# Designed miniproteins, single chains: the designs that were tried, part 36

Each design is a single chain, and the fold is of that chain. pLDDT is the mean over its residues in the fold that is shown.

## One batch from the design tools (miniprotein)

Design m1305
Fold by ESMFold2-Fast:
Structure m1305 (fold): chain A 70 residues (1-70)
Amino acid sequence: DKEARELVEEARKLIREAETLPAGSPERISLLQRAKELAALAVGKAKDPELRKEALELIRQVNALLAADA
């Protein structure tokens, strides 16, 4: 699950960067969309149930941030 862990870690970094940007900015939305894509790939690649759960939680977090920006 090394690849899935790297995807989860990259998604977390993108979410952290997005949180430093103004709500609703195009740059923030772009980072959040990219983080969601990486988290979704991690769900598909993860064989560890805990890592898959973490990736699903990141998708939930991104969806909440995108909804708050709308």
Scores: mean pLDDT 84

Design m1307
Fold by ESMFold2-Fast:
Structure m1307 (fold): chain A 82 residues (1-82)
Amino acid sequence: SMSRKEREEQSRELAEEGLRYADAAREYFVRAKRTGSESDLEKARQYFAKAVEYARELVRLGASGDLILEVLNAMAEALAAY
């Protein structure tokens, strides 16, 4: 069993990682749009997929809605950048 404090700490770490991957995806989507590079687009998709995995883990862990929405908003911004 996980303590409430441990769950809150894990949720924060998962959110931080999800945000990092969403930001990386956004940068590569912007770059792919500028360069037309299939390699940059593939990297954007890979980083976006990782952000999705972290968002799913936050939901599974029962993280706060605020943390989940923060990651989902970053993912939406990444998609909007392309």
Scores: mean pLDDT 89

Design m1308
Fold by ESMFold2-Fast:
Structure m1308 (fold): chain A 98 residues (1-98)
Amino acid sequence: NPEEREKRLQELISEAAKLSLEYLKENPSDIPNLQRQGAEIRRLLLEKGFSEEEALLGVILAGGMLALGESLEEVLEIIRNSKSVEDLAKKFEERLNK
């Protein structure tokens, strides 16, 4: 069901954004590092042919993975092996459920 897939994607994006915000509230001194990591993630997504809108969603999902304790290197590898925002959302969901 396409509507259920869209709702699930929106739920995962919202959860990733919430995790990133909670992490930043607890670790405000890490903001410059996270800005640098976000820029690197965005660059890779755009280089892979993601649209600006898809890259924004991808950065949010990747930020959620980082907030869950994934390394930047692992997140960049996930992005390299992902074909869509939906693929990234599935990878985030796998980390969320560990």
Scores: mean pLDDT 86

Design m1309
Fold by ESMFold2-Fast:
Structure m1309 (fold): chain A 76 residues (1-76)
Amino acid sequence: AALDLQRELAEVAREVVELRPKVIESGNKEAIDAYKKAVEHIQRAVDALAAGNLDEARKHIEEARKYVEKVKEILK
């Protein structure tokens, strides 16, 4: 449960770190905006996990994943 969410959070956070140089180099506004939203949802997921709010954490992890996918689609 909580450990699974921590693992999912770590995975999406790793993808965000990996995408950062490509987003910056692209100068693409839509990719930058989507990237910022992914980062925002990761931070909210961290806060929710720290507070023990597992459902809120899951929601923000899922939103972060959607924005990461959007960045990848824009930068194809």
Scores: mean pLDDT 87

Design m1310
Fold by ESMFold2-Fast:
Structure m1310 (fold): chain A 72 residues (1-72)
Amino acid sequence: MPSAEELREKGEKALKEGNYEEAAKLFSEAAELSGEDPERVAELARNMAKAYEGAGNLEKAAELRAAADLFS
């Protein structure tokens, strides 16, 4: 099965390609595997926020940034 790091790398690649929905999904899966590390979860939440912002979902992006700030 993919590691959190592999999922993050794939998410970052999808984000660069403009595949925002795929990027958000991959970052979400990476965050689930990284639940033991609040700093890592915060970083992934910020990456998900970038993906949602790119997709035009500004409300979800704002929620994810707020959640990331709580973990930081």
Scores: mean pLDDT 80

Design m1311
Fold by ESMFold2-Fast:
Structure m1311 (fold): chain A 61 residues (1-61)
Amino acid sequence: KQDEIDKAVQEIADAVRNGDIERVKELAEKYGLDPEEVERLFKEDPNLAAIRLAKAAMDKA
């Protein structure tokens, strides 16, 4: 459902923009991803981590 996806994408963008690693891990767990893997991706490539989270949010909706 598009409205839920739009909200998820905004939450992900805000967490990545703020460098909020704990929030990124919470979102990863919420969308069924391994929070440790997403934390590693965020440290190496924040944009790739954001893309992975957005895709998982879309698959969950």
Scores: mean pLDDT 79

Design m1313
Fold by ESMFold2-Fast:
Structure m1313 (fold): chain A 96 residues (1-96)
Amino acid sequence: SKVVEDAERLAELILELDGVTDEAEIELAKKLAGVAAREGAVLGRIIAAMRTGIEMARADPEEARRLLEAMAEELGVSEEGRRELERALEEVHARR
């Protein structure tokens, strides 16, 4: 859990420095960074996952699901992790 918490805090700091203020973008970026870290991804891949989360928040639901599936496959995300990301995406899109 600490590596997930550290990755999410790193994502928050990077987004703050980049001037990202959209709550949906921040939420998905943090979730993707945390899941990537939990799967043992190296720092560069964690940052890439964070950026994909931002893109998913900006995309329409169909494109966002495509991006999620591609990232989950690339990182070897578990079924549990994939379900966690799907729930986060649904919650974010339901609030838009």
Scores: mean pLDDT 84

Design m1314
Fold by ESMFold2-Fast:
Order: structure tokens, then C-alpha cells, then sequence
Structure m1314 (fold): chain A 66 residues (1-66)
């Protein structure tokens, strides 16, 4: 499920060094069409960035069910 994929990815990001996590978060959000300005804000706080990635994955999966 999207929830399981989101949890798996957020756990992986949480296991990375902070700089590597920020890079991965930026790349993932960019690939999902998030504007660069929003990515810059989300990557200032790793915890918020990780949560944003998880939420975007869950949203994408929920839309696919409709």
C-alpha cells in the first residue's frame, strides 16, 4: 500500500546522514513535480522534508484508488 511504501521510504531517509537525506528529499520531491521554492523550504528541516515525502506518496496512492 502507499502507506507502507511511505513508511519504508521515510525510514530509509531517517537512516541517512542529514546532508544525504536532504539531497534525497529534494530529488524525490522534484521528481513528483514539487516547485523548487517549496523544496528549498522543506529541505531546511529534515524532519519536515521526510514527512512531506511520505505525505506525497500517500496522496499519489490515494488518487490512484479513485
Amino acid sequence: SGQQLAQQLTQALSSLPEEDAKKQIGDILSSMGVPQKEIDELTKDVDKGIQAVGQKIVQSQQQAQQ
Scores: mean pLDDT 78

Design m1315
Fold by ESMFold2-Fast:
Structure m1315 (fold): chain A 85 residues (1-85)
Amino acid sequence: ASASVTVKPGETGRVKVGDYEALTIVYENGEAEVTLGKDNADETPEVAKVVVKPGESGKVEVGDGVAEVTVDEKTKEATVTLTKK
């Protein structure tokens, strides 16, 4: 299963697939910060974070969750796809 969101500069977006949630903050300069975490864990939440600049791509993984991020160099919009294996 997978879900995607496009986040503009100065905005925040989130996508959720199963127990996984990816929170994306795109700063005004187009730098995107993506935090992937697992919801409803009985233990200390495991989170992974990546920062992606305009024109770059990044990926973070937590357990079976994978968040892929691409930031467009021209528009500075971040596209985040969260997939659960």
Scores: mean pLDDT 79

Design m1316
Fold by ESMFold2-Fast:
Structure m1316 (fold): chain A 78 residues (1-78)
Amino acid sequence: SEAEEEELRRRLEELYKLAKEIRKTQKQYDSEPTEELKNKLKELKEEFRAKVYELLRKQNWQRGLEIDKRLWEREEKG
């Protein structure tokens, strides 16, 4: 559980750093709209989205496995 908590903390820290950079880049773009900043913002948002989807996929898959395991154990005891 400690290793799982550490992994989750690490992934959340990565997401926080990306969110901070997105916010900073968005403010720069709002002040001086350039194609370079627009492209950077798009790339940062796509990276953030990909990391969020990966986290959600892993969480849903693990949750599914735990539900299946509990149902199987219940059937064996009945």
Scores: mean pLDDT 76

Design m1317
Fold by ESMFold2-Fast:
Structure m1317 (fold): chain A 95 residues (1-95)
Amino acid sequence: SEKEERLEELRLGVEAAKAAVEAIENYEEFLEKMKEAGVSEEEAEEALEKLAKEAPAAAKELRERAKKSEPEEKELLLEYARLLEELARKYEERK
């Protein structure tokens, strides 16, 4: 169903945001893993910077969507927003 597809998309977003937070927390290990996957250090750093810069605006949109959403979708939207807010904060702290 369209609802199931939206929930799966949100779960993937949550997992991606968790991975991005972990990447900032374990930055050297993240860069080593990306190098093994054929991604340069510069490309990996640019990807995290872009995600962190976009994260506050994305989190705000997710919180607005949550106000109009069913309980299950609302829970995922709020978790995703919190992770994006944490990502932006941790990235700023690393400057």
Scores: mean pLDDT 85

Design m1318
Fold by ESMFold2-Fast:
Structure m1318 (fold): chain A 72 residues (1-72)
Amino acid sequence: MDEEIERERQSLVEEARNKLKEIVEKYKDDPLKALAEISRVVAELYQRLMELGVPRDEAAATAVKLANEALK
């Protein structure tokens, strides 16, 4: 049953989204630093999702979506 995995996945995504919002606000005047920190958070989310058992394609799509949301 994937309910527990789905709950953990949602928690990881929300945690990453909050971190990305903090990074964008903190580094408003330093876009290169913001991009570096965003890339780190996105890479960590991708790895953690795969460790949780999320398929690679879904993990990648989720990470890319969050990166795009943070950069817009």
Scores: mean pLDDT 81

Design m1319
Fold by ESMFold2-Fast:
Structure m1319 (fold): chain A 67 residues (1-67)
Amino acid sequence: MIDEVEVAISLIDMARGIALLMISKGEAEEAIRFLEEISRKVVEKVPSEEVREAAEEALREVREAAA
């Protein structure tokens, strides 16, 4: 059986990586919006504390990198 929490965290990690690459290209506002949208959708599909915490940490890191 697929571990939905593991998949969700992996998707958030990938989205974080993409957002950081976008910031490196000068797309900070777009990067934050992208990660916020993906995090919202992933948490909606897999509502767990671990997924929510992973999303919050990824958003924190990306916002700090954008500042």
Scores: mean pLDDT 85

Design m1320
Fold by ESMFold2-Fast:
Structure m1320 (fold): chain A 65 residues (1-65)
Amino acid sequence: GEVARQALDAMRQMLAGGVPGPEAAEAAASYLRSQGLTELAERVREAARKGDVEEALRLLEEAAA
């Protein structure tokens, strides 16, 4: 829901500002973890570490809906 939406928006802003994908995803994952969404946070980090920034964004979009 809303927490995932906030993480998605923050990640998109970081990417638009030139932050590398893995770093932007790590920041979003840290926020999710601080809000108790630990499993989603780890999946976002795993996708980004595999070089799949699009999958990280997709996971956040799905959770934000």
Scores: mean pLDDT 85

Design m1321
Fold by ESMFold2-Fast:
Structure m1321 (fold): chain A 62 residues (1-62)
Amino acid sequence: MDEREITEGMALIYAGLANLFASKGDLETAKELLEKALELLRSQEEPNEELIKEIEERLKEL
């Protein structure tokens, strides 16, 4: 299994949890989870810039 695919999957799980917390009004926890997702994606040797941009936009909307 590709290590990049596993890391991107984990980042998407954090982003999904962030959406759940944001929907409940916990914006602080949502921001922390999105930052965690960005940290994982940015740690890759060849970062997925498209995914990073998507998560950064979600963070800005909170």
Scores: mean pLDDT 81

Design m1322
Fold by ESMFold2-Fast:
Structure m1322 (fold): chain A 89 residues (1-89)
Amino acid sequence: SLEEAKKLLEEGKKAFEEGNYEEAIKKYEEAIRLLEELPRSEEVDLLLAEAYDNLGEVYQKMGNKEKALEYQVKGGMILLKLAVEKVTE
């Protein structure tokens, strides 16, 4: 559910703040999985972009720059698509 995905994002942020990068990755990946199962909506897309950006930040802290960039690009592409859709329709 959307509420469960939001809870997982919060739990992932807590794990990240505590330096538990493995747990943070697990929580963010679980949130992404749940969000991908939901019908597309602006709220789902925004949460998915947030999850990808947060996951990228964790990989950046772990020194995995390639994975960090891949997830940052995924999040950025979702946000760009939403911005274009609002302007061009």
Scores: mean pLDDT 84

Design m1323
Fold by ESMFold2-Fast:
Structure m1323 (fold): chain A 95 residues (1-95)
Amino acid sequence: SPREALIAALEELIEKVKQYAEENPDLKTLFDNIIKQLEETLKDLREGKLSRFEVLLNLGAIEIALATAYHLTKDPGVKELLDAAREAIARLEAL
C-alpha cells in the first residue's frame, strides 16, 4: 500500500542517516537531532497519531535540516540523504 511504501522509505532513510552519522562523528550532534525527529515521526505514523499534513510538516523540517547539512559539508553522502528525504515527501504527496 502507499502507506507501507512510505513507512519503508522512512525506515530506509533512518538507517542511511544512522550509517552516515557513525561514519562522520564530527557531525554527530547535527545528525542525532535528524535521527530523533525521523524516529519520532515514524513511531507516531505507525501508531496512527499523525495526519498526512503533520507527517508532511515533519518531513519538510527534516528536508530543511538535511539541506543545511549539505550546504555545510558539500558531502555527496549528505546529498543522497537529502534526495531520500525528498523521495519520501513525494511518496506522501502521491497518497
Scores: mean pLDDT 82

Design m1324
Fold by ESMFold2-Fast:
Formats: sequence, structure tokens, C-alpha cells
Structure m1324 (fold): chain A 89 residues (1-89)
Amino acid sequence: MEEAIEKVKQYLENTDDPENQVNLLNLLEVLELADRGVLSEELAERLGEFVLNSNQEELAQLGKQIQDIAKGLSREEFEEALAQLLANR
């Protein structure tokens, strides 16, 4: 998880696009929750692997999708939605 967090932070430091910054920050927040053990272990592992194997565009897109689904969902509903997003890639 630490390497995934560092990768997203590096993209944030190198991005001048405000929309990409917001999207990457949303992804970073979820990665930090996974690192703290708030998400299921299986989902945290899958998320970390996805981040390490994805480019900046794919990570910004995931961050945007996370923002869109996070509004009004419980933690359990959010974890199911995130698992579905990762399965479609």
C-alpha cells in the first residue's frame, strides 16, 4: 500500500490540472483508508495492485468514479461499488 500511496502523491505533485488534482486526492483518501485497515483486506490488496499497474489517466478516472459513487453510500455499499469498479478493468 505504501508504494501505491507514493505513486499517487508523485502524480499529484506533477499535475497542474485542477480536475486531475481533485480526482487524485479522492483516490489518495481511499488508499489511506485502505492502509489504515478501514477497508476489507481483499479490497485493499486489489486496490493497491490496480494503482501500481495503472497510469495517471487511469488513476484520475478511478478517483472521479470514487467521488461519484461515494455520495450517500454506507461503508459497505461503498466497498461493493469500489470492488465492482476494479472488476470492470
Scores: mean pLDDT 79

Design m1325
Fold by ESMFold2-Fast:
Parts: sequence; C-alpha cells; structure tokens
Structure m1325 (fold): chain A 59 residues (1-59)
Amino acid sequence: GEDAIIDRLMRELGLSRSQARKVVEIFRTTELREAIQKLMREFGLSRAQAVKAVAILLE
C-alpha cells in the first residue's frame, strides 16, 4: 500500500514523510522521464537516487 512505499522512500532515500508523499504525487501525475527530472530538481536527488525512488514506487 501507499504507506509501505512512503516508509521505504523515507528509509532508503532519507526523505521526510511529507517529501515522500510529494514524490508519490509527482510519480502519479507526471510521465516517467519528467518525474525523474523533477525528483532531481526539487529534492536534490542524484539520478541514481531518483531511479531508485521510481523502482520503490513500482513495487
């Protein structure tokens, strides 16, 4: 469920709960390539970290 995904984003990427919720929202409302770019820009994630966030969201 969503809470399990949020918990994984917090643990594996060091995000707060509110940041993890925003990551989920970006993924739901934006196509994959643009979502990766937004995650890097808005949260200061590396490309590898943004790709990891997407992998977590797809589980």
Scores: mean pLDDT 82

Design m1326
Fold by ESMFold2-Fast:
Structure m1326 (fold): chain A 71 residues (1-71)
Amino acid sequence: SNAARVAALAAEVAANPDDHVLITGALVEAAALRNEGDLESALALLDALVAARPDDATLQRLRERLEAELA
């Protein structure tokens, strides 16, 4: 399921917050989930990315825009 895949990827991001290839892959997955209309799974993945990289303003802005779309 999307939820199970997102949970696994979120855990991997949390363990490897400086892995730029992994972070980029997670962003691609979040975009794919959003395009599929699974906004909740996409937001959960962006939440994990922001938690792993709290000083990354680009990730914060992407999360905020998606949260506004879900609301």
Scores: mean pLDDT 83

Design m1328
Fold by ESMFold2-Fast:
Structure m1328 (fold): chain A 62 residues (1-62)
Amino acid sequence: AAAHAAEGQRLLAAGKPEEAAAHFEKAVALAPDDAALLGMLARAYRLAGKPEKAAEALARLE
């Protein structure tokens, strides 16, 4: 999980939110109860122009 989260953050800093979202999706799959990862995934989707996907990610919070 940590490696995918780190790569996702790097891609966000590089202006590649769509690629960042893919890495955060992998991180969430490995740690589905991690609210911080779901929040990062939602942010990446929003920056990629996918606000509905961002809302969907937040709706997965337990």
Scores: mean pLDDT 77

Design m1329
Fold by ESMFold2-Fast:
Structure m1329 (fold): chain A 67 residues (1-67)
Amino acid sequence: KLSKLAEEILRLLVERGEEPVSASELAEALGVSQSAVSEALNYLVQMGYVARERVGRTTLYRLAPEF
């Protein structure tokens, strides 16, 4: 069951295509806390909708290639 925030995150990732984003960027764009975004992202990664990638010390997120 997707929350409204999870749906908005997916919409932004679809609009950005292959451009990865950080949780802080999503929080700023959506006007919500980083903790709320991180919770929604954890759920989306568990469901296979979003891919999580570690680049150095930064964690980036993008729409999963299989979705």
Scores: mean pLDDT 79

Design m1330
Fold by ESMFold2-Fast:
Structure m1330 (fold): chain A 86 residues (1-86)
Amino acid sequence: GAQSEALRALVDRLARRARELVARAREARARGDLEEAEAYLLEAEIELGMLHIVRGVAKLIGDEEAARYAAEKAEEIEREIREVKE
């Protein structure tokens, strides 16, 4: 229904924002701007936190598909953040 589609759209927006921040962190790191890179990574981690909140909300309302989708996207974003830190 509309609620499930809204949750998936929110997951997509959060994941997109997180990936943009990860890309900005990589660019800053490549320039040697380690402080700016860390700030972008912290912002990406905030978006990751929001994905976990959306997963929790989806579980609470019984939307197992949206919860699984949010979990999958959170895992992808967490991996991408780790790759920049290495």
Scores: mean pLDDT 89

Design m1331
Fold by ESMFold2-Fast:
Structure m1331 (fold): chain A 85 residues (1-85)
Amino acid sequence: MMKELLEEIFEGLVLIEVGVYVAEVNSKRGLPAQPASAEEQPAVDKVRAEAREKLEPLKKTALELAEEDPDLKKVTEKLKELKKK
């Protein structure tokens, strides 16, 4: 359960990093907020890959800490129970 939650959180963080990058590029160019163009996709893919690589050690540490922290395990179990109902 904690692994699934942390995987979702880290995927969300990768998407946030990509979104911030696209927003900054659009802002600096004076463009309206819009999805990355085909020409910008390779740069977006690089940012995504770098974000995943950067977050991977944090994900591993967080998973180890979550297994050692009974309170975090209990919170995750309660959240999954609430989602099932």
Scores: mean pLDDT 64

Design m1332
Fold by ESMFold2-Fast:
Structure m1332 (fold): chain A 63 residues (1-63)
Amino acid sequence: REERIRKRYEEAVKKIKELMKENDFIPADVQRELGPALALYSGRDDPDITPEAVARLEALVDA
């Protein structure tokens, strides 16, 4: 279960980074969420990433 959530998180982050590279027009809300989320993930093998947080990032990417 954790592995699936982690993969979804990684994919969402990749998508956000690609959008930033291509368009350079990312809503401030997404930028604010991305910073803390990346810091949380990169710090540990088992970060406190919840399914809710991942779903929120995915929704922001899809918006």
Scores: mean pLDDT 60

Design m1334
Fold by ESMFold2-Fast:
Structure m1334 (fold): chain A 68 residues (1-68)
Amino acid sequence: GAAADQIKKLLEEIAKKHPLDDELEKELKEALVLLSEGDEVGAAKVVLKIAEKLGDKELVEKAKEILK
C-alpha cells in the first residue's frame, strides 16, 4: 500500500543520510521484516523510533504523518 511505499522510502533515506552501525542496521532490518509481514503500523513505529534516536526532526515528522 501507499504507507508501505512511504516507509520503504524513509528506510532508504535513513540508510543514505546516516552512517550504518550495527544497531541502526538491526533496527532497519526489523522495520523491513514488519513491512514484509504487512504490519505497516509496526514498521512506521520502528522508523519513528530510529528517527527520534538519530535526532532527525524531518524524519520524525514524516513517520508521525504515516501513523495518522
Scores: mean pLDDT 82

Design m1335
Fold by ESMFold2-Fast:
Structure m1335 (fold): chain A 55 residues (1-55)
Amino acid sequence: EELVEELKKALDEMIKATREVIEAQKNGDEKAYQEAVEKLKEATKRYIELREKLR
């Protein structure tokens, strides 16, 4: 089912974005931090939308 593959992709993107947030915090790079947070928010929103479709 296509939704399962999209769900896996959204989870992978959330994991990647979380690591980018941590790295940006370690480096004190506020621009990279904000970009990573926005990426994480987008991936999380996508994950929630996909979960709602899988009801």
Scores: mean pLDDT 80

Design m1336
Fold by ESMFold2-Fast:
Structure m1336 (fold): chain A 61 residues (1-61)
Amino acid sequence: SDAQIEELRREMQARVKALVDEIQARIAAGEVSQDEGDVLLQERVAALGREYQERLDEIRS
């Protein structure tokens, strides 16, 4: 349903924000470099994109 799709979009937006905040905190703590954090963020955002498509397909099925 449209409501489920809107809820999924809001969830994914919140999760992306949380990821950015988490990676920035780890860079600030010296756990990862800026370059390492950028790669990790790209990988985790790509994984969220795949999860979003899978869950979107389930809602539409």
Scores: mean pLDDT 86

Design m1337
Fold by ESMFold2-Fast:
Formats: structure tokens, C-alpha cells, sequence
Structure m1337 (fold): chain A 58 residues (1-58)
């Protein structure tokens, strides 16, 4: 979905801004891809918002 895609892009951008390694970003993207494959778009978006909040707190 457009919402999941936008949130995924925001997560990657924030992780890069916070100094996460390429390996850590790749792992986070893999987790998001797994959630998108197994969960609803609404659940994936909620999980992404949680991850984004966590990254902002670090």
C-alpha cells in the first residue's frame, strides 16, 4: 500500500540519519517485507509507526 511504502521510506531515512549501519537498515527492511507478506496493510503500518518511534527515541 502507499501508506506502508511511505512509512518504510521514512524508517530507512530516519535510520540513516541516526547513524544505523547498512546491515541494520537491511535487517529492518527485511522485517518490514516479512510483515507486509504475512500481515494486513493496517497492521504493517502500525508496526512501522512503532519502529519509527523507537528509532526517533534513540
Amino acid sequence: SAEVEALREELVRLMREQGFSDEQIEAAVALVDELEATESAARTAASLRGLIRGVRAE
Scores: mean pLDDT 81

Design m1338
Fold by ESMFold2-Fast:
Structure m1338 (fold): chain A 56 residues (1-56)
Amino acid sequence: MDKIKKFRDLLRELVEQYGFLEALERAKKIADEEGYTEISKQLSEAIEKVKKLLEN
C-alpha cells in the first residue's frame, strides 16, 4: 500500500504547486455568474474531490 501513498503524495504536491484548485474555483464562479447551474454543480463536486485528495 506504500506505493499508492507515494502516488497520492506526488499528485498532492503537483496540485498544490500549480494551483489546480484555483483554476476550478474560478471556473465555478464564472458558471455561477452566467447561470450555468449544472456546470457549477459539477465543478463544485470536482473541487470537493480534489480537496479530499489533498486532505488524505
Scores: mean pLDDT 68

Design m1339
Fold by ESMFold2-Fast:
Structure m1339 (fold): chain A 62 residues (1-62)
Amino acid sequence: SLVEEARELIEKAKEALEKGDYQKAFNYATEAIRLALRAGAPVDLINEAQKLATEAIKKGTA
């Protein structure tokens, strides 16, 4: 399902953040937001993906 794909992308974004690959983390997180919105996913899932995207920007620009 799109919700399961979004969750998988969230996990990939977390792994990319741990590896210091902030560009990949941002790309995975933004794709997760896109899929979650299209699937009508819970707000908590969308918020988690948005938090990861913000964190990737913050760490990538520090």
Scores: mean pLDDT 86

Design m1340
Fold by ESMFold2-Fast:
Structure m1340 (fold): chain A 76 residues (1-76)
Amino acid sequence: SLESIAASFAAEAEAARAAAEELYAKAKEAIEAGDISKAAAYATAAALLYALAGDNERAREVLKELDELIKKKEAE
């Protein structure tokens, strides 16, 4: 039914959001480890998954926080 299809898409969006949160956490850990390229890859993947989940504001925020963390790390 249409309701079943809608529920399936909602579940996929929820899974994408959860994956985005995990990837963003890994991005921060990679920055702390000094692996900026890996951190950028994880954060980009997280932002794309947030956008896929319909959360474009969070996607932009993730990229902004990554940029700030990289700048802080480079300044030290």
Scores: mean pLDDT 81

Design m1341
Fold by ESMFold2-Fast:
Structure m1341 (fold): chain A 59 residues (1-59)
Amino acid sequence: EKTKEELFEEIVEAAKAGDREKYTKLWHEVMLSEKLSEEEKEEITKRILELVKKGEISL
């Protein structure tokens, strides 16, 4: 099982690599995770959106 930081880092790496399938799968793992609070899921979502807004990653 992956921690919050591990999931975030893997999502960012998958997005940077253009691995759409891995990105979608990891995002699904975050949203369905029983170990992550709703606050932690929001934090990850906001961090990803901020990187997209800055052009650091592509979706």
Scores: mean pLDDT 76

Design m1342
Fold by ESMFold2-Fast:
Structure m1342 (fold): chain A 56 residues (1-56)
Amino acid sequence: DLEKLAEKVAEEVRKALLEAGVPEVVADAVAEYVKQLILEGKLDLAEMLKERALKL
């Protein structure tokens, strides 16, 4: 289920950014963008953004 995957990955990205000290408004925007990328089938770009968020 692509929608469930998108929601889960977006939440992981949001949490990682918040833990790294990124402001909530920015973390929410990035998480929403990652969710949109997954829903559009742009999995490679979504994975790249997730990896960058986790390495902050």
Scores: mean pLDDT 82

